# Designed miniproteins, single chains, continued (4), part 81

Each design is a single chain, and the fold is of that chain. pLDDT is the mean over its residues in the fold that is shown.

## One batch from the design tools (miniprotein)

Design m14794
Fold by ESMFold2-Fast:
Structure m14794 (fold): chain A 80 residues (1-80)
Amino acid sequence: SKEELLKKMDKVINKLKELISKTKDPNDKKALQGSLNHLQDIKNKLENTPNPSTEELLIAQVHIISAEGEIFVVERKEKK
């Protein structure tokens, strides 16, 4: 549902903000910031859509997964 996707987006956005504050590598910061900016844009569009289509919900889910992937890549680098 729209409400569940917005809740997931908020969690991922908060994780991106936290990771950006902890990350010292400028290239990783830039990648995370790009993901944050993009996900915030998608969230704003979804919030302003009262009855989103199945396609719009799937697009939002794909962007959530993409942002989670970027978080995963950066977190793995910081563990080494």
Scores: mean pLDDT 81

Design m14795
Fold by ESMFold2-Fast:
Structure m14795 (fold): chain A 92 residues (1-92)
Amino acid sequence: PDEVLDPERREELRRELEARIAQAEAQIAAGANAPEHVAELLLAMLRAMLEALEAGAPSLRAVAERALRVGLELAREHGDEELVALLEKELA
């Protein structure tokens, strides 16, 4: 938790998470009809979310938690039971 991202990387990561959240919300609205693209999106969101959580910055924590919740809904729509279980554990 002592790792501090520089301001440019924090803003870049925040923008990346916001963009991934928007993409995930669009996929949820469409019924997750592109399984390969959904899987790639979920992996990208998970990687960015883990980096944000490791950074320990409060501003990144909020967007990472929102990404986690949206990612969980997308995983449920996609039918990825293993990812749903993993994300639910992180939310607890």
Scores: mean pLDDT 73

Design m14796
Fold by ESMFold2-Fast:
Structure m14796 (fold): chain A 59 residues (1-59)
Amino acid sequence: SEAAEIGARAGAAAGRRAGGGVRGSDHGYTQPAIEAAKAGGDAEDMKEGGLAGGRAGGG
């Protein structure tokens, strides 16, 4: 619960940073955008809360 909330905020911030820096949304199918999304889940243990929170906040 608390971890999910922290993860949601961290996930949202990470998503904004990745998306804002990459700007791959112009086409919607861009390698940099895919890499940014994968980066958010690549640090499995560290980003476990962020990944779970991101899904909870986004879903």
Scores: mean pLDDT 48

Design m14797
Fold by ESMFold2-Fast:
Structure m14797 (fold): chain A 95 residues (1-95)
Amino acid sequence: SALLEEIARAEKEILSSLEKNPTSDEVLLEAARRTEELLVRAAESGDPAVIQAMLAMIDKLIAFLKSLPEPSEIREQLLRGLEQARALLEQQLAQ
């Protein structure tokens, strides 16, 4: 699946960018934008494999963001959004 390849690529690129610049508002906002775009496409696909891949990506992003010591409003907003998206995708997968 092209979407599975895009998710795997985005995961690596987003995590790499966040690891290099964890306090950058620009990097956090770009991570949010890319994740939101993939979330919409994953949900619309209805493909359990795609939804599972997105859940794995979200879990890794949540783990990374929670490991950061310095509070940031944008980071907390992204974390909250990721946790909400995880709950929605888990609910969709359970159907």
Scores: mean pLDDT 83

Design m14798
Fold by ESMFold2-Fast:
Structure m14798 (fold): chain A 98 residues (1-98)
Amino acid sequence: MALPDEEQKKEVTEKLLKLLEEEAKNAEEFKKKVEEEMAKLDPEEQERIRVGVRLLEAILNRDEKAVEEEIERLREMGDEEAAEIARKLAEAVKKLLE
């Protein structure tokens, strides 16, 4: 809301989704690239993205319990909008990976 970094956030998100598809089988390399992209964001956004990365890993592993735990973590952080987006993303990725 306060900073006009929406374009940077969108660019990082799109890049992370592409990396997820390409490197799903190499989790360590994927995490490294995510950390490099996160370094371009402010600390508050970095924290949200770390939760998002764990959520994506849980979705790829089809660990429904871990998915729910990460969504609940976003809610506990006071980010209900991010939690709802994460829920919709989890549904979309589940359908795409079926």
Scores: mean pLDDT 67

Design m14799
Fold by ESMFold2-Fast:
Structure m14799 (fold): chain A 73 residues (1-73)
Amino acid sequence: AELERLVRELLELAERGEEVDPALIERVAELAGLGPAEVELVRLTLAARGLDAAEVAKLRPLGERLMAEIEAA
């Protein structure tokens, strides 16, 4: 219930084009049992929204590194 509520809140903010509060990401991470690398990947994904293709390309190596850490855990 709480996790579903927070996820809906994040999606609603995204649909309105509003900035997502970092505290909402942290609460979702706590409830979902996400590790630090998973939290950082979520933040990176949200930060990539609204960026052009060149800026997104700069974030790809960091995203790949975080995914490797998650898979290794």
Scores: mean pLDDT 67

Design m14800
Fold by ESMFold2-Fast:
Structure m14800 (fold): chain A 79 residues (1-79)
Amino acid sequence: SLEEVLKLLEELKELLKQAIEAKQKGEDISELEKKIREISRRIAELLSTLTPDQQAIVQKRQEQLIAELQAYAAQLQAA
């Protein structure tokens, strides 16, 4: 469902932020990487079941999250 995909995207964002922070601190991210891969796979599987209008909503949200994460990572690398 659309609601499930949007929830998974929010969970993915939180895990990716945690992984970026942990990696910056030199912490082991193996478990976070595993969870990130699992959620990403589930999102991809569910995306194909959505209507075109719902896919457009997800696409816009994904673009926003990618931009936010890239900005966050760049700030940490610059420090």
Scores: mean pLDDT 82

Design m14801
Fold by ESMFold2-Fast:
Structure m14801 (fold): chain A 77 residues (1-77)
Amino acid sequence: SLKEAEEHLRLGEEREREGDYVGAARHYYLAGLHYDDAGEIDKAIELFDRAVELADKAGDDILTSLMRMALSVTKLK
């Protein structure tokens, strides 16, 4: 739902401010999933792109690969 998307966006921003890039990437990814489910495709793409950037910056290859897949699938919509 949009409420869950907004909550995960808020938590992602909070984690990013704390320097927790893995935590931030996970929350941006979850926010993106909820925006995608709500049909907010452009916002979902923005959040998945940001999640990929942060996961890559953190050196988490598994998380980066997962988020790149979500980004690619959503761009086809």
Scores: mean pLDDT 85

Design m14802
Fold by ESMFold2-Fast:
Structure m14802 (fold): chain A 55 residues (1-55)
Amino acid sequence: MLSPEELVDRAVAAYEAGRVDELLRIVQTILEHHPEADEVLARLGERVRALDAAR
């Protein structure tokens, strides 16, 4: 299984590429397989916000 950090990295890459379907699939994987999903999703949200602020 991928680490939470690897899943976040892949989700950010999918977001940058505009691949919404892939992003949603990764989010679903986090929700199903990680007991700390809330913390992982919070980190994903922070990285996405930082990326958008840099544009």
Scores: mean pLDDT 77

Design m14803
Fold by ESMFold2-Fast:
Structure m14803 (fold): chain A 88 residues (1-88)
Amino acid sequence: SMAEEVARALEGLEVMKEDIRELKRELESKEEVSKETLEEYRQAVERGRGMLRQLEAAFADSPEVQAAIAEVRKELEELEKLIEEKEK
């Protein structure tokens, strides 16, 4: 049902948000990070953005899913900024 699909999407987005927050905490705790590790984080951001675009299209008529996508997008933007700071 549509309600079950929305519930699953919201659950997945919440898990994704918490995973990104964990990655941010891990990256913030490190004074030096290898180029290889930073590339892995950049690839994770790219995959996340792709998934959010697909969910945004699939759930265009769900304000709740759109709001959750916006929260995850904000976390990805903060992670990307942190990656850039660690490359210096």
Scores: mean pLDDT 86

Design m14804
Fold by ESMFold2-Fast:
Structure m14804 (fold): chain A 102 residues (1-102)
Amino acid sequence: SLEEILKKIDELSKELGKLIIEASKEENVEPTRFAALSLTVVGMQTQIRILLRQGKYDEALATAEAENRVLEELIKDFPEEKREKILEIQQKILDLVREAKA
């Protein structure tokens, strides 16, 4: 159901956010750029959930793909092992957005 998919997206988004915050504490990240990109990712995640609830599945997927590009830029200087874990969770979110359309 859409409700179950949205719940899974919310849980994965929370896990993703926690990993990004934890990784940022170990890296010498530029604070202004990191804050700006993080806010963009959070805003896009909110928009995806709104679009899914509205039945705008193609727009939700396009927003999720755009959010993925912003996320890759946000984490580009993170250690490879942490980037892999973050991108794995993001891929699960993308797969759930695609599943919502089916």
Scores: mean pLDDT 85

Design m14805
Fold by ESMFold2-Fast:
Structure m14805 (fold): chain A 55 residues (1-55)
Amino acid sequence: MVELSEELRRLVGEAGQRVFGASPEEAIAAAQRTLERGYATEEQLEESARVLLGL
């Protein structure tokens, strides 16, 4: 299992909760699966989370 940075976990958790109503743990687990499968980089996940949060 890849470990997300603390900042990325925070952003992903917030985006998942606010946009999708998911728990932060669920959102983080989905992000980890995406990284493990090579569908996105940490940088791409951070950018996506920021966009979803309106940052």
Scores: mean pLDDT 76

Design m14806
Fold by ESMFold2-Fast:
Structure m14806 (fold): chain A 68 residues (1-68)
Amino acid sequence: IRAAALAYAGRELAASQPDPAAAERILAAGSDPTTTLDEFVAVAREAGVPEALVAAAREFIEQVEASS
């Protein structure tokens, strides 16, 4: 379930990015089931994702993990 939550968040953040290279990096991190939440957040921040979207994605993943 955690891997599915990461993949979903990765796709959502990538879809919101105007830069294809940044989108690809976020997708790669989200598609790796061994990626930690902190690592995923770090990749999103490095890619230039706005903090509000990073916070929303983190909260979403935490809620899914808490529910599973």
Scores: mean pLDDT 76

Design m14807
Fold by ESMFold2-Fast:
Structure m14807 (fold): chain A 88 residues (1-88)
Amino acid sequence: MLEEAKKKIKEAIEKGDYEEALRLVFEAAAKTEGLSDEERFKLLVELIKFFGDLAKNPSLEVGLIIRVVGLMLEGKSPREAAAEMAKL
């Protein structure tokens, strides 16, 4: 659920754990069941934007979206792109 994912991301940022917050963004997008490719990409963009707003870093938001789109242009599905971005 989008609301639950946003709550966990916010809690990680409030703890100062920005690495964990980013991991939660990409894990939520990769692991959410029942989504089409378009729905998953929209979820991923929504979570990246939410993270960027809380982190006060709009340039990072744009950079993350560009990297995801780059992976998709290489033939990765939105699920595969999100899973790759979640890798530490």
Scores: mean pLDDT 81

Design m14808
Fold by ESMFold2-Fast:
Structure m14808 (fold): chain A 76 residues (1-76)
Amino acid sequence: MSLEESENYLKEVLGDKYKYLLEELGVDSIKMDDDVFKLGADSGTINKLGKKLGKELKLEDLYKDPTVKGLVDLIK
């Protein structure tokens, strides 16, 4: 998936959550196929995202699909 296609999908599915996702990953842009651990995500990143979104997120939930898509499916 292209960067533009990923941005359009993320903005439509997440709305304001897209900004929070970028902030917690410490990046200006992401693609759906990007590996969140390669972007620098750790247990602290996942915990902070969960708290901001009012969801119980565990690092282990990402081991099934450690991509941005996998994370989005947990938080949308």
Scores: mean pLDDT 78

Design m14809
Fold by ESMFold2-Fast:
Structure m14809 (fold): chain A 62 residues (1-62)
Amino acid sequence: MSPSELIRELARRLGVSRRTVRRALRLGAQMGGLSQSELARILAEKGLEAAVEAVRVFLGLL
């Protein structure tokens, strides 16, 4: 799954805008000491369900 496809599917499943997903990923990356690209790659490798769960946590911190 590409990062663009991941962001689109996360926005759909979480009921938020792609901009909001990108903000949540930025926060998660900062907390983990990662770049946004590295975090997006890791989440894409773990699969959509794991990515949804992780981003939901980050959204709760915004």
Scores: mean pLDDT 81

Design m14810
Fold by ESMFold2-Fast:
Structure m14810 (fold): chain A 84 residues (1-84)
Amino acid sequence: EEIRRKLDALKSDEELVEFLEKMTPEEIIAFVREWARREGFSDEEIEMLVKLVERLLEKGYTPEQILEQIKKAFEALKKMREEE
């Protein structure tokens, strides 16, 4: 909710990407872990999301691409949870 409000207020992922660009890989991982916890994901889901972000960072993906993948993973996990 809080993070969604922030993204809506910014009206663009560009501003959030700017924040991510200023972070180290470790800070991005910590940010994603906190973001997923706030979204109400389980420890298992959080570890899955963190591993995804770690893989993207190791492969040199941009903050923009990482943000896109996180959003897609969040939506997919929430959809699966509702179906279970």
Scores: mean pLDDT 72

Design m14811
Fold by ESMFold2-Fast:
Structure m14811 (fold): chain A 64 residues (1-64)
Amino acid sequence: MKVLVSGLSAEQADRLGTRLVATGLAESARGLSPDTIEVEAVDEEGARETFRLAEEYGGRAELL
């Protein structure tokens, strides 16, 4: 499942993507711009956690 995360600082976006991949919640995370990453969540649970973490950091998430 692809999730777009935006509205974070470049550092927060990079940290979020790295953590999601390291914890096995995402297969990959790709930077599209300094404040925007595309996350390939492994399943619906991984997508849900991506949404929750993005919101906690003050960003936005949407399912692609």
Scores: mean pLDDT 82

Design m14812
Fold by ESMFold2-Fast:
Structure m14812 (fold): chain A 62 residues (1-62)
Amino acid sequence: VSLEELEEKMKRLIEIGIENGLFEKEIIDGKEYAINKATGLKIDMSDPLGSIKKEIEKRKNA
């Protein structure tokens, strides 16, 4: 399963989002997060896929 490839793509998309002002990079207790500026969702850069899945769930239930 190409989880490593998916994680790499997700990290790249988050990086592009930071460059475009969609996310802010924040370090909390030595752990890197990307915070969605519109929703305030914290994306764990160690598990970006899980964090993005939670964002999709939130949008479905909004």
Scores: mean pLDDT 73

Design m14813
Fold by ESMFold2-Fast:
Structure m14813 (fold): chain A 74 residues (1-74)
Amino acid sequence: MAEEAVEEGRRAAEEGKRLVERGLASEDGTKSAGGALLGIGIALDGGLNAVRAGEAAGDEKAIEEGRRIIEEYG
């Protein structure tokens, strides 16, 4: 259970980071702003979930990864 939550958090965080990067690289201002904001939200949710699940499971890598994402996008 906790391991699955950690993996889900990691995947969400990585997906969020990709969306931020694509949004910022977009030539379309509307798509750029919307994509970046959506990506930030997904990355922060993923990072927070990774930290919480990592703490419950004792997964230090998940905790570090989640904290980096929260620091980067928070």
Scores: mean pLDDT 72

Design m14814
Fold by ESMFold2-Fast:
Structure m14814 (fold): chain A 88 residues (1-88)
Amino acid sequence: MERLEAAKREAKALIESASAADLEAAAEEAVALLKPLAEEAYKTGAPEEEKRALLLASAELSLLVGEKLGVDPAVLDAVRAAIAAAKA
């Protein structure tokens, strides 16, 4: 999934480079990069592997936003564990 990997890299870069004040706008733009891919996957009946990759990408971006916002480390650790389990 070349398009997903490109969108993931761009979305991650947007969130990583954003200041705290710009983080909401960066998160919205990151979602806008993934949303068309998710809609296409569900409309075309893409394989479950592709749908899972999209869900994992969304979870990883949410984790990154949470880290930048200073969310409770215990909550972030729980999300990291869930992502790791889903990848295994």
Scores: mean pLDDT 77

Design m14815
Fold by ESMFold2-Fast:
Structure m14815 (fold): chain A 66 residues (1-66)
Amino acid sequence: SDQDLLGLAKQLVLQKIDELKKKAEESGGTLEVENPSSNTTVITLKIGDKVEKIVINVNELVEKLK
């Protein structure tokens, strides 16, 4: 069901955050996570002078899982 796929997509987002958090800790960097809406997660990874910004839309992930 779409509800089950939404739950799976949210778990994949949390898994990605955990992976990036470990990468930040190993590299002496920082990780910031923001949820501007229930369907959007913004992850900012800072390692030294390098900044990477990742925007994840849960609805787009659900479409990829179908």
Scores: mean pLDDT 81

Design m14816
Fold by ESMFold2-Fast:
Structure m14816 (fold): chain A 100 residues (1-100)
Amino acid sequence: SEKEKLLQQIKQLVQDFSDRVLEAYRNGASLEEIEAIATEGYQQFRSLNPSPETETAFGKMLGTVLAAIRNGASLAEIEAVIARESARFLAVAEKEIKKL
């Protein structure tokens, strides 16, 4: 279904974002480089024409991850933040897509 396709696209985008951020952070990328990854992910996400609620939840996930990185969190802490915030976002996305 179109709903299943959209949810899979969102899940893939979140996984790609998570992998890229963790790889960049592990390799000592600058905050500017990681913010560029987040900007690309956000633009890709917006191209899916998400609901306002889903877009707000995505922005909250990105903001929380970037805040942890800015505050000098360890790699393990960033991994935990990404896992937690991705799960929260995907729960919102799934709920909103089911309403379509």
Scores: mean pLDDT 87

Design m14817
Fold by ESMFold2-Fast:
Structure m14817 (fold): chain A 87 residues (1-87)
Amino acid sequence: MELKEKILELLKEAKKLTENIKNKEVQDAIKSALDAIMKGIEENPNNETLLTLAADALRELARTAEKEGNLELAKKLLEAARLAEEL
């Protein structure tokens, strides 16, 4: 699997896991952020600066997910961030 496709797959899985967040406002904010990050990667897959910014954003979202008690979501977001840095 291409690295970009693996990242997008992880982010799609992460978006599904946001449904387990009980705070609706936080859930919607994370979903919106993930949609923006996925679009950025799809439209600019070779922009290293954008990928670095995406990785940083994913780590911040992972911290939020962990605080909300969604450890599986946090793990998916951290793995996506790691792969984005390798791209």
Scores: mean pLDDT 81

Design m14818
Fold by ESMFold2-Fast:
Structure m14818 (fold): chain A 100 residues (1-100)
Amino acid sequence: TLNELKISLSKVLPEDLATKFVTMLSNILSGKEELNVDKLNAFLEASALLIKNGEGQEASYLFSIVSSLTPTELQKLIKEAVPSIVKGEGSLEKLQELLS
């Protein structure tokens, strides 16, 4: 669930940024916001950081949502990011910049 994702993200992000992240994801899921390249990159960085922090179940949940939301033309970005994600090669600094 989004609440479980927020708890796991709070282990890798400050709680305010974890809240902002989940709010952004919820808004995209409800059609209030559109997915763009920066938001997609934020989701991919967060997935890698969750793997790095041992939160593989929540990383898989996030990745499944993001993959289902991503239009065909952006699917290449996901495919190219997968090797880094599974290795836990996420950048907290980059994620913070993408969420700011």
Scores: mean pLDDT 80

Design m14819
Fold by ESMFold2-Fast:
Structure m14819 (fold): chain A 90 residues (1-90)
Amino acid sequence: SNKEKILKLLDEIYSEENKKLVDFLRAMIDDLTEEEQKELLSILERLKKAGVDNKTILEYLNRYATAVLLRDEGLKKRILEEIDKIIEEK
C-alpha cells in the first residue's frame, strides 16, 4: 500500500533529532485517502532523489499533509511550488 511505502521511507530517514516530525507525519497518514497518500509518497520520493536533507523533507511533508487535511488547495499549490524550487536549486 502507499501507507506502507511511506512508513518504510520514514523509517529510513528517522533520527532522534527528527523524531517529532516523523511522529506527526505518521499520525497524519491514517487521515489521508489512498490518492492523497500516493501524492505524499511522490513528494517524498522526489525530494529524496534530489538529495534534499531529511529534516527539510520532513518539514515539507508535514506542511503538505496539513494543507491536505485542511482542504486548502491554495496552500497545497504554494507548498508544491516551493518544493519544485528546492529541487531545481539542487
Scores: mean pLDDT 84

Design m14820
Fold by ESMFold2-Fast:
Structure m14820 (fold): chain A 91 residues (1-91)
Amino acid sequence: DPEAKKELEVLLEVYRYLATTPGLTAEDAERIAEMFEKAGFLELAELFREMAELLRKLEENPDDEEALKKLGEVGRKIQERRLKIFEKVKE
């Protein structure tokens, strides 16, 4: 699937960016969302935008248990989407 391969290439570029970044900030998550949106991958773009909002809340209040829980849920959804991309690339 050419679309799945393109989405995987963008995802790998994002992970290379994250590997060279000292920490994931809300600004970093917004940049990642923009990368996926410009490439036409709206589901991942929306997930990273939600991550950016949650990271901003945690920067203001590190004890926000609801924001931390939602951040974990968003991370899980991103990982699930990544798995689906890998499965489609193998086909």
Scores: mean pLDDT 76

Design m14821
Fold by ESMFold2-Fast:
Structure m14821 (fold): chain A 110 residues (1-110)
Amino acid sequence: AAPLVTITIRSATKEAVQKAAERLSKLLPVVSVSEVEPYEGVDPLGRKVNYKSVVVFPSRVIRRPLTFLVDPETGKIVAVFEGDAPDAPELDVSSVLALLLAESVDAMFG
């Protein structure tokens, strides 16, 4: 069995986070998807802040939590980071998605 890893999906809109989480849950063998929630902070006018959802999946290759930033209009993944710190290293989106998809295919057909 592969160890469990978290992906935190973040966007400015709830709809974009929901779309990205739903797409990932269809492509990856995810074990849980959290409800979409606002993360802490407010703008200077007290308006709603950005949204997040947490997806948990098994991975043999990815060993640290990932953060996926998604476009607020399309839900397209635009950046991936290893962790959630301000200095977290940015990863190549296509490479990460290709690795996760290949691992999902191996789990389904292996």
Scores: mean pLDDT 74

Design m14822
Fold by ESMFold2-Fast:
Structure m14822 (fold): chain A 85 residues (1-85)
Amino acid sequence: EKEELIERAEELVATNEAVRLAVEALTQRTDEARAAALAALAGVSEAAMEAAVAKVKPLAEKYKDGDKEVNRALFVLAVAEAVRL
């Protein structure tokens, strides 16, 4: 099931342009850069991102073993939800 999570995230980035652009824009370290990226993505707010993170929280709890691939997959899924919201 961990493999299914990673594959789903990779497929979203590969097949959905909005998700790919959002992941690229939100791959920032500083709060200022992330806020600017969110503002540039019409319809995505910090509140929407927080809500999306909350939706993927059960999966994060299930797979919390520190795997870098799983962490990236969870990030991609959260971004996909935020773009949808």
Scores: mean pLDDT 63

Design m14823
Fold by ESMFold2-Fast:
Structure m14823 (fold): chain A 64 residues (1-64)
Amino acid sequence: SQQKIQQLQQQIQQLEQQIAELDRMLERARAGELPASLIPSIEEELARVRQQLQKAQQELQKLQ
């Protein structure tokens, strides 16, 4: 249905924004602008969000 496609598109957009934000934080931590001790936590969260994005993209592909 169109509504389900729309919801998945919004979810994908939100997840892509989260990934972009985490990638920026990771770059800042690597550059010494944030504590390097944050790197493992950022990488872990980034991996989780990327998995969620893949699942949402797969669901969307089945509806298109």
Scores: mean pLDDT 88

Design m14824
Fold by ESMFold2-Fast:
Structure m14824 (fold): chain A 78 residues (1-78)
Amino acid sequence: MEKALEVARKAVEEAEKIVEENGEEGLPEAYEVLIKAAEEVIELAKDDPEMVERARRLLEELKRALEAGEVFEVEPAP
């Protein structure tokens, strides 16, 4: 469980670095990193339904944001 959260946190930090360095142009790569991390978290925490549900929610939010052209909780500034 703890390890799954750490993987997610590291992925968020990596994604933030990509966005800070490349701006909006780095958003697709940042989202890809987060999506991969969410899938890893689900696999690592599949024995913990609470963590699996949290990871599933995060992945759904990321997919929705990517489809809508948004970034995390903040909309991209076109």
Scores: mean pLDDT 67

Design m14825
Fold by ESMFold2-Fast:
Structure m14825 (fold): chain A 77 residues (1-77)
Amino acid sequence: EAEEKKKKELARKLVTSLYFQLLLAEEFETPEQVEKTKKAVEEEIKKIEEKVGFEFSEEEKKELREEAKKYFEELLK
């Protein structure tokens, strides 16, 4: 019950952090390094989904990516 809600909240935060790492790579790294980071991010999202027992929809992933983008924009300010 409450533990499942906590797992889902933590999963969302972890995925947001992974998208933030990808945004950093896209801004500062070479295209080759960005591709490597993208693969690592996709792999870690899959592991998170397996651990929590559900998959994020494409709409949810878009929301999490937008949240990561807001953090990135605030840091550049």
Scores: mean pLDDT 80

Design m14826
Fold by ESMFold2-Fast:
Structure m14826 (fold): chain A 66 residues (1-66)
Amino acid sequence: IPTPEEAIREGARSMLETMSPSQIVEMLRGLLRIPMLRGYAVELARAIKEEDPSLTPELDKLLAES
């Protein structure tokens, strides 16, 4: 059974392979608005930034607004 950290990293990789940068930002924005999923969304955004640093400015702005 994957750890929560492993599951989040796998999710981040899957999103980067199947979604455009704009789709990733919009999905994370939606997740950050749900109180139950806010922590998950923050950790997912961090994992995405580690896998694709080019998204760092957009994700940092999104996280600062949350």
Scores: mean pLDDT 79

Design m14827
Fold by ESMFold2-Fast:
Structure m14827 (fold): chain A 80 residues (1-80)
Amino acid sequence: SPLVERAEELYREGLERLKKAKSVEEVLEILREAQKRFDELIQEAIERKDFDTARKLVEIARRFGEEAAKKIEELEKQEA
């Protein structure tokens, strides 16, 4: 699915941005931008009634949220 391929590309780009983020505020900004883009792709899949693709997109977005949470934990340890 082209939508899944685009989401996987956004996921990879997002991970590179998370890796370089030096503050919790930067991580939250990256997360907000990524969530907006994933939501746009999910809505496109729903509009097309491609619910299998929509479910895959939701899973990719969820995994990205987990990676962002891990990065926040890493940065918080640096301030402790």
Scores: mean pLDDT 88

Design m14828
Fold by ESMFold2-Fast:
Structure m14828 (fold): chain A 66 residues (1-66)
Amino acid sequence: SPGPVAQVLDSLSPSLRELAERISREVERLGEEYAAAGGKPEALQAAGERSTRLVQELLEAVRRER
């Protein structure tokens, strides 16, 4: 069965769903960049900060749609 996240994505407008999918791909890319950097603390910090900003961007976009 689809999880709660999948159900939320299905309920979003097409533009919000595309943004959520883009953010998911960006987070995956940040993980790959962190691995390529050899797991250095600076790379982990940068990836964490970027991931947090991406989540905030999605949350703000959801709030603006209402």
Scores: mean pLDDT 72

Design m14829
Fold by ESMFold2-Fast:
Structure m14829 (fold): chain A 62 residues (1-62)
Amino acid sequence: MKLTIKVHGGRVIKDGKTYPLPEGLEIEITDKHKVEFDGEKATITNPELNIKIELDKFEVIE
């Protein structure tokens, strides 16, 4: 699956540390990403990079 998610509000968690995501950042989702949608929120995990991305507001770009 290949889609792009544009971030309007969210954070990345790596090694237990949280970093804010800049508005307008585009994240390309590949077969290596696990995406979970929960209403208006999304969680993206990449186990190869040991990162978890939590999105409070986002846009899907086709």
Scores: mean pLDDT 77

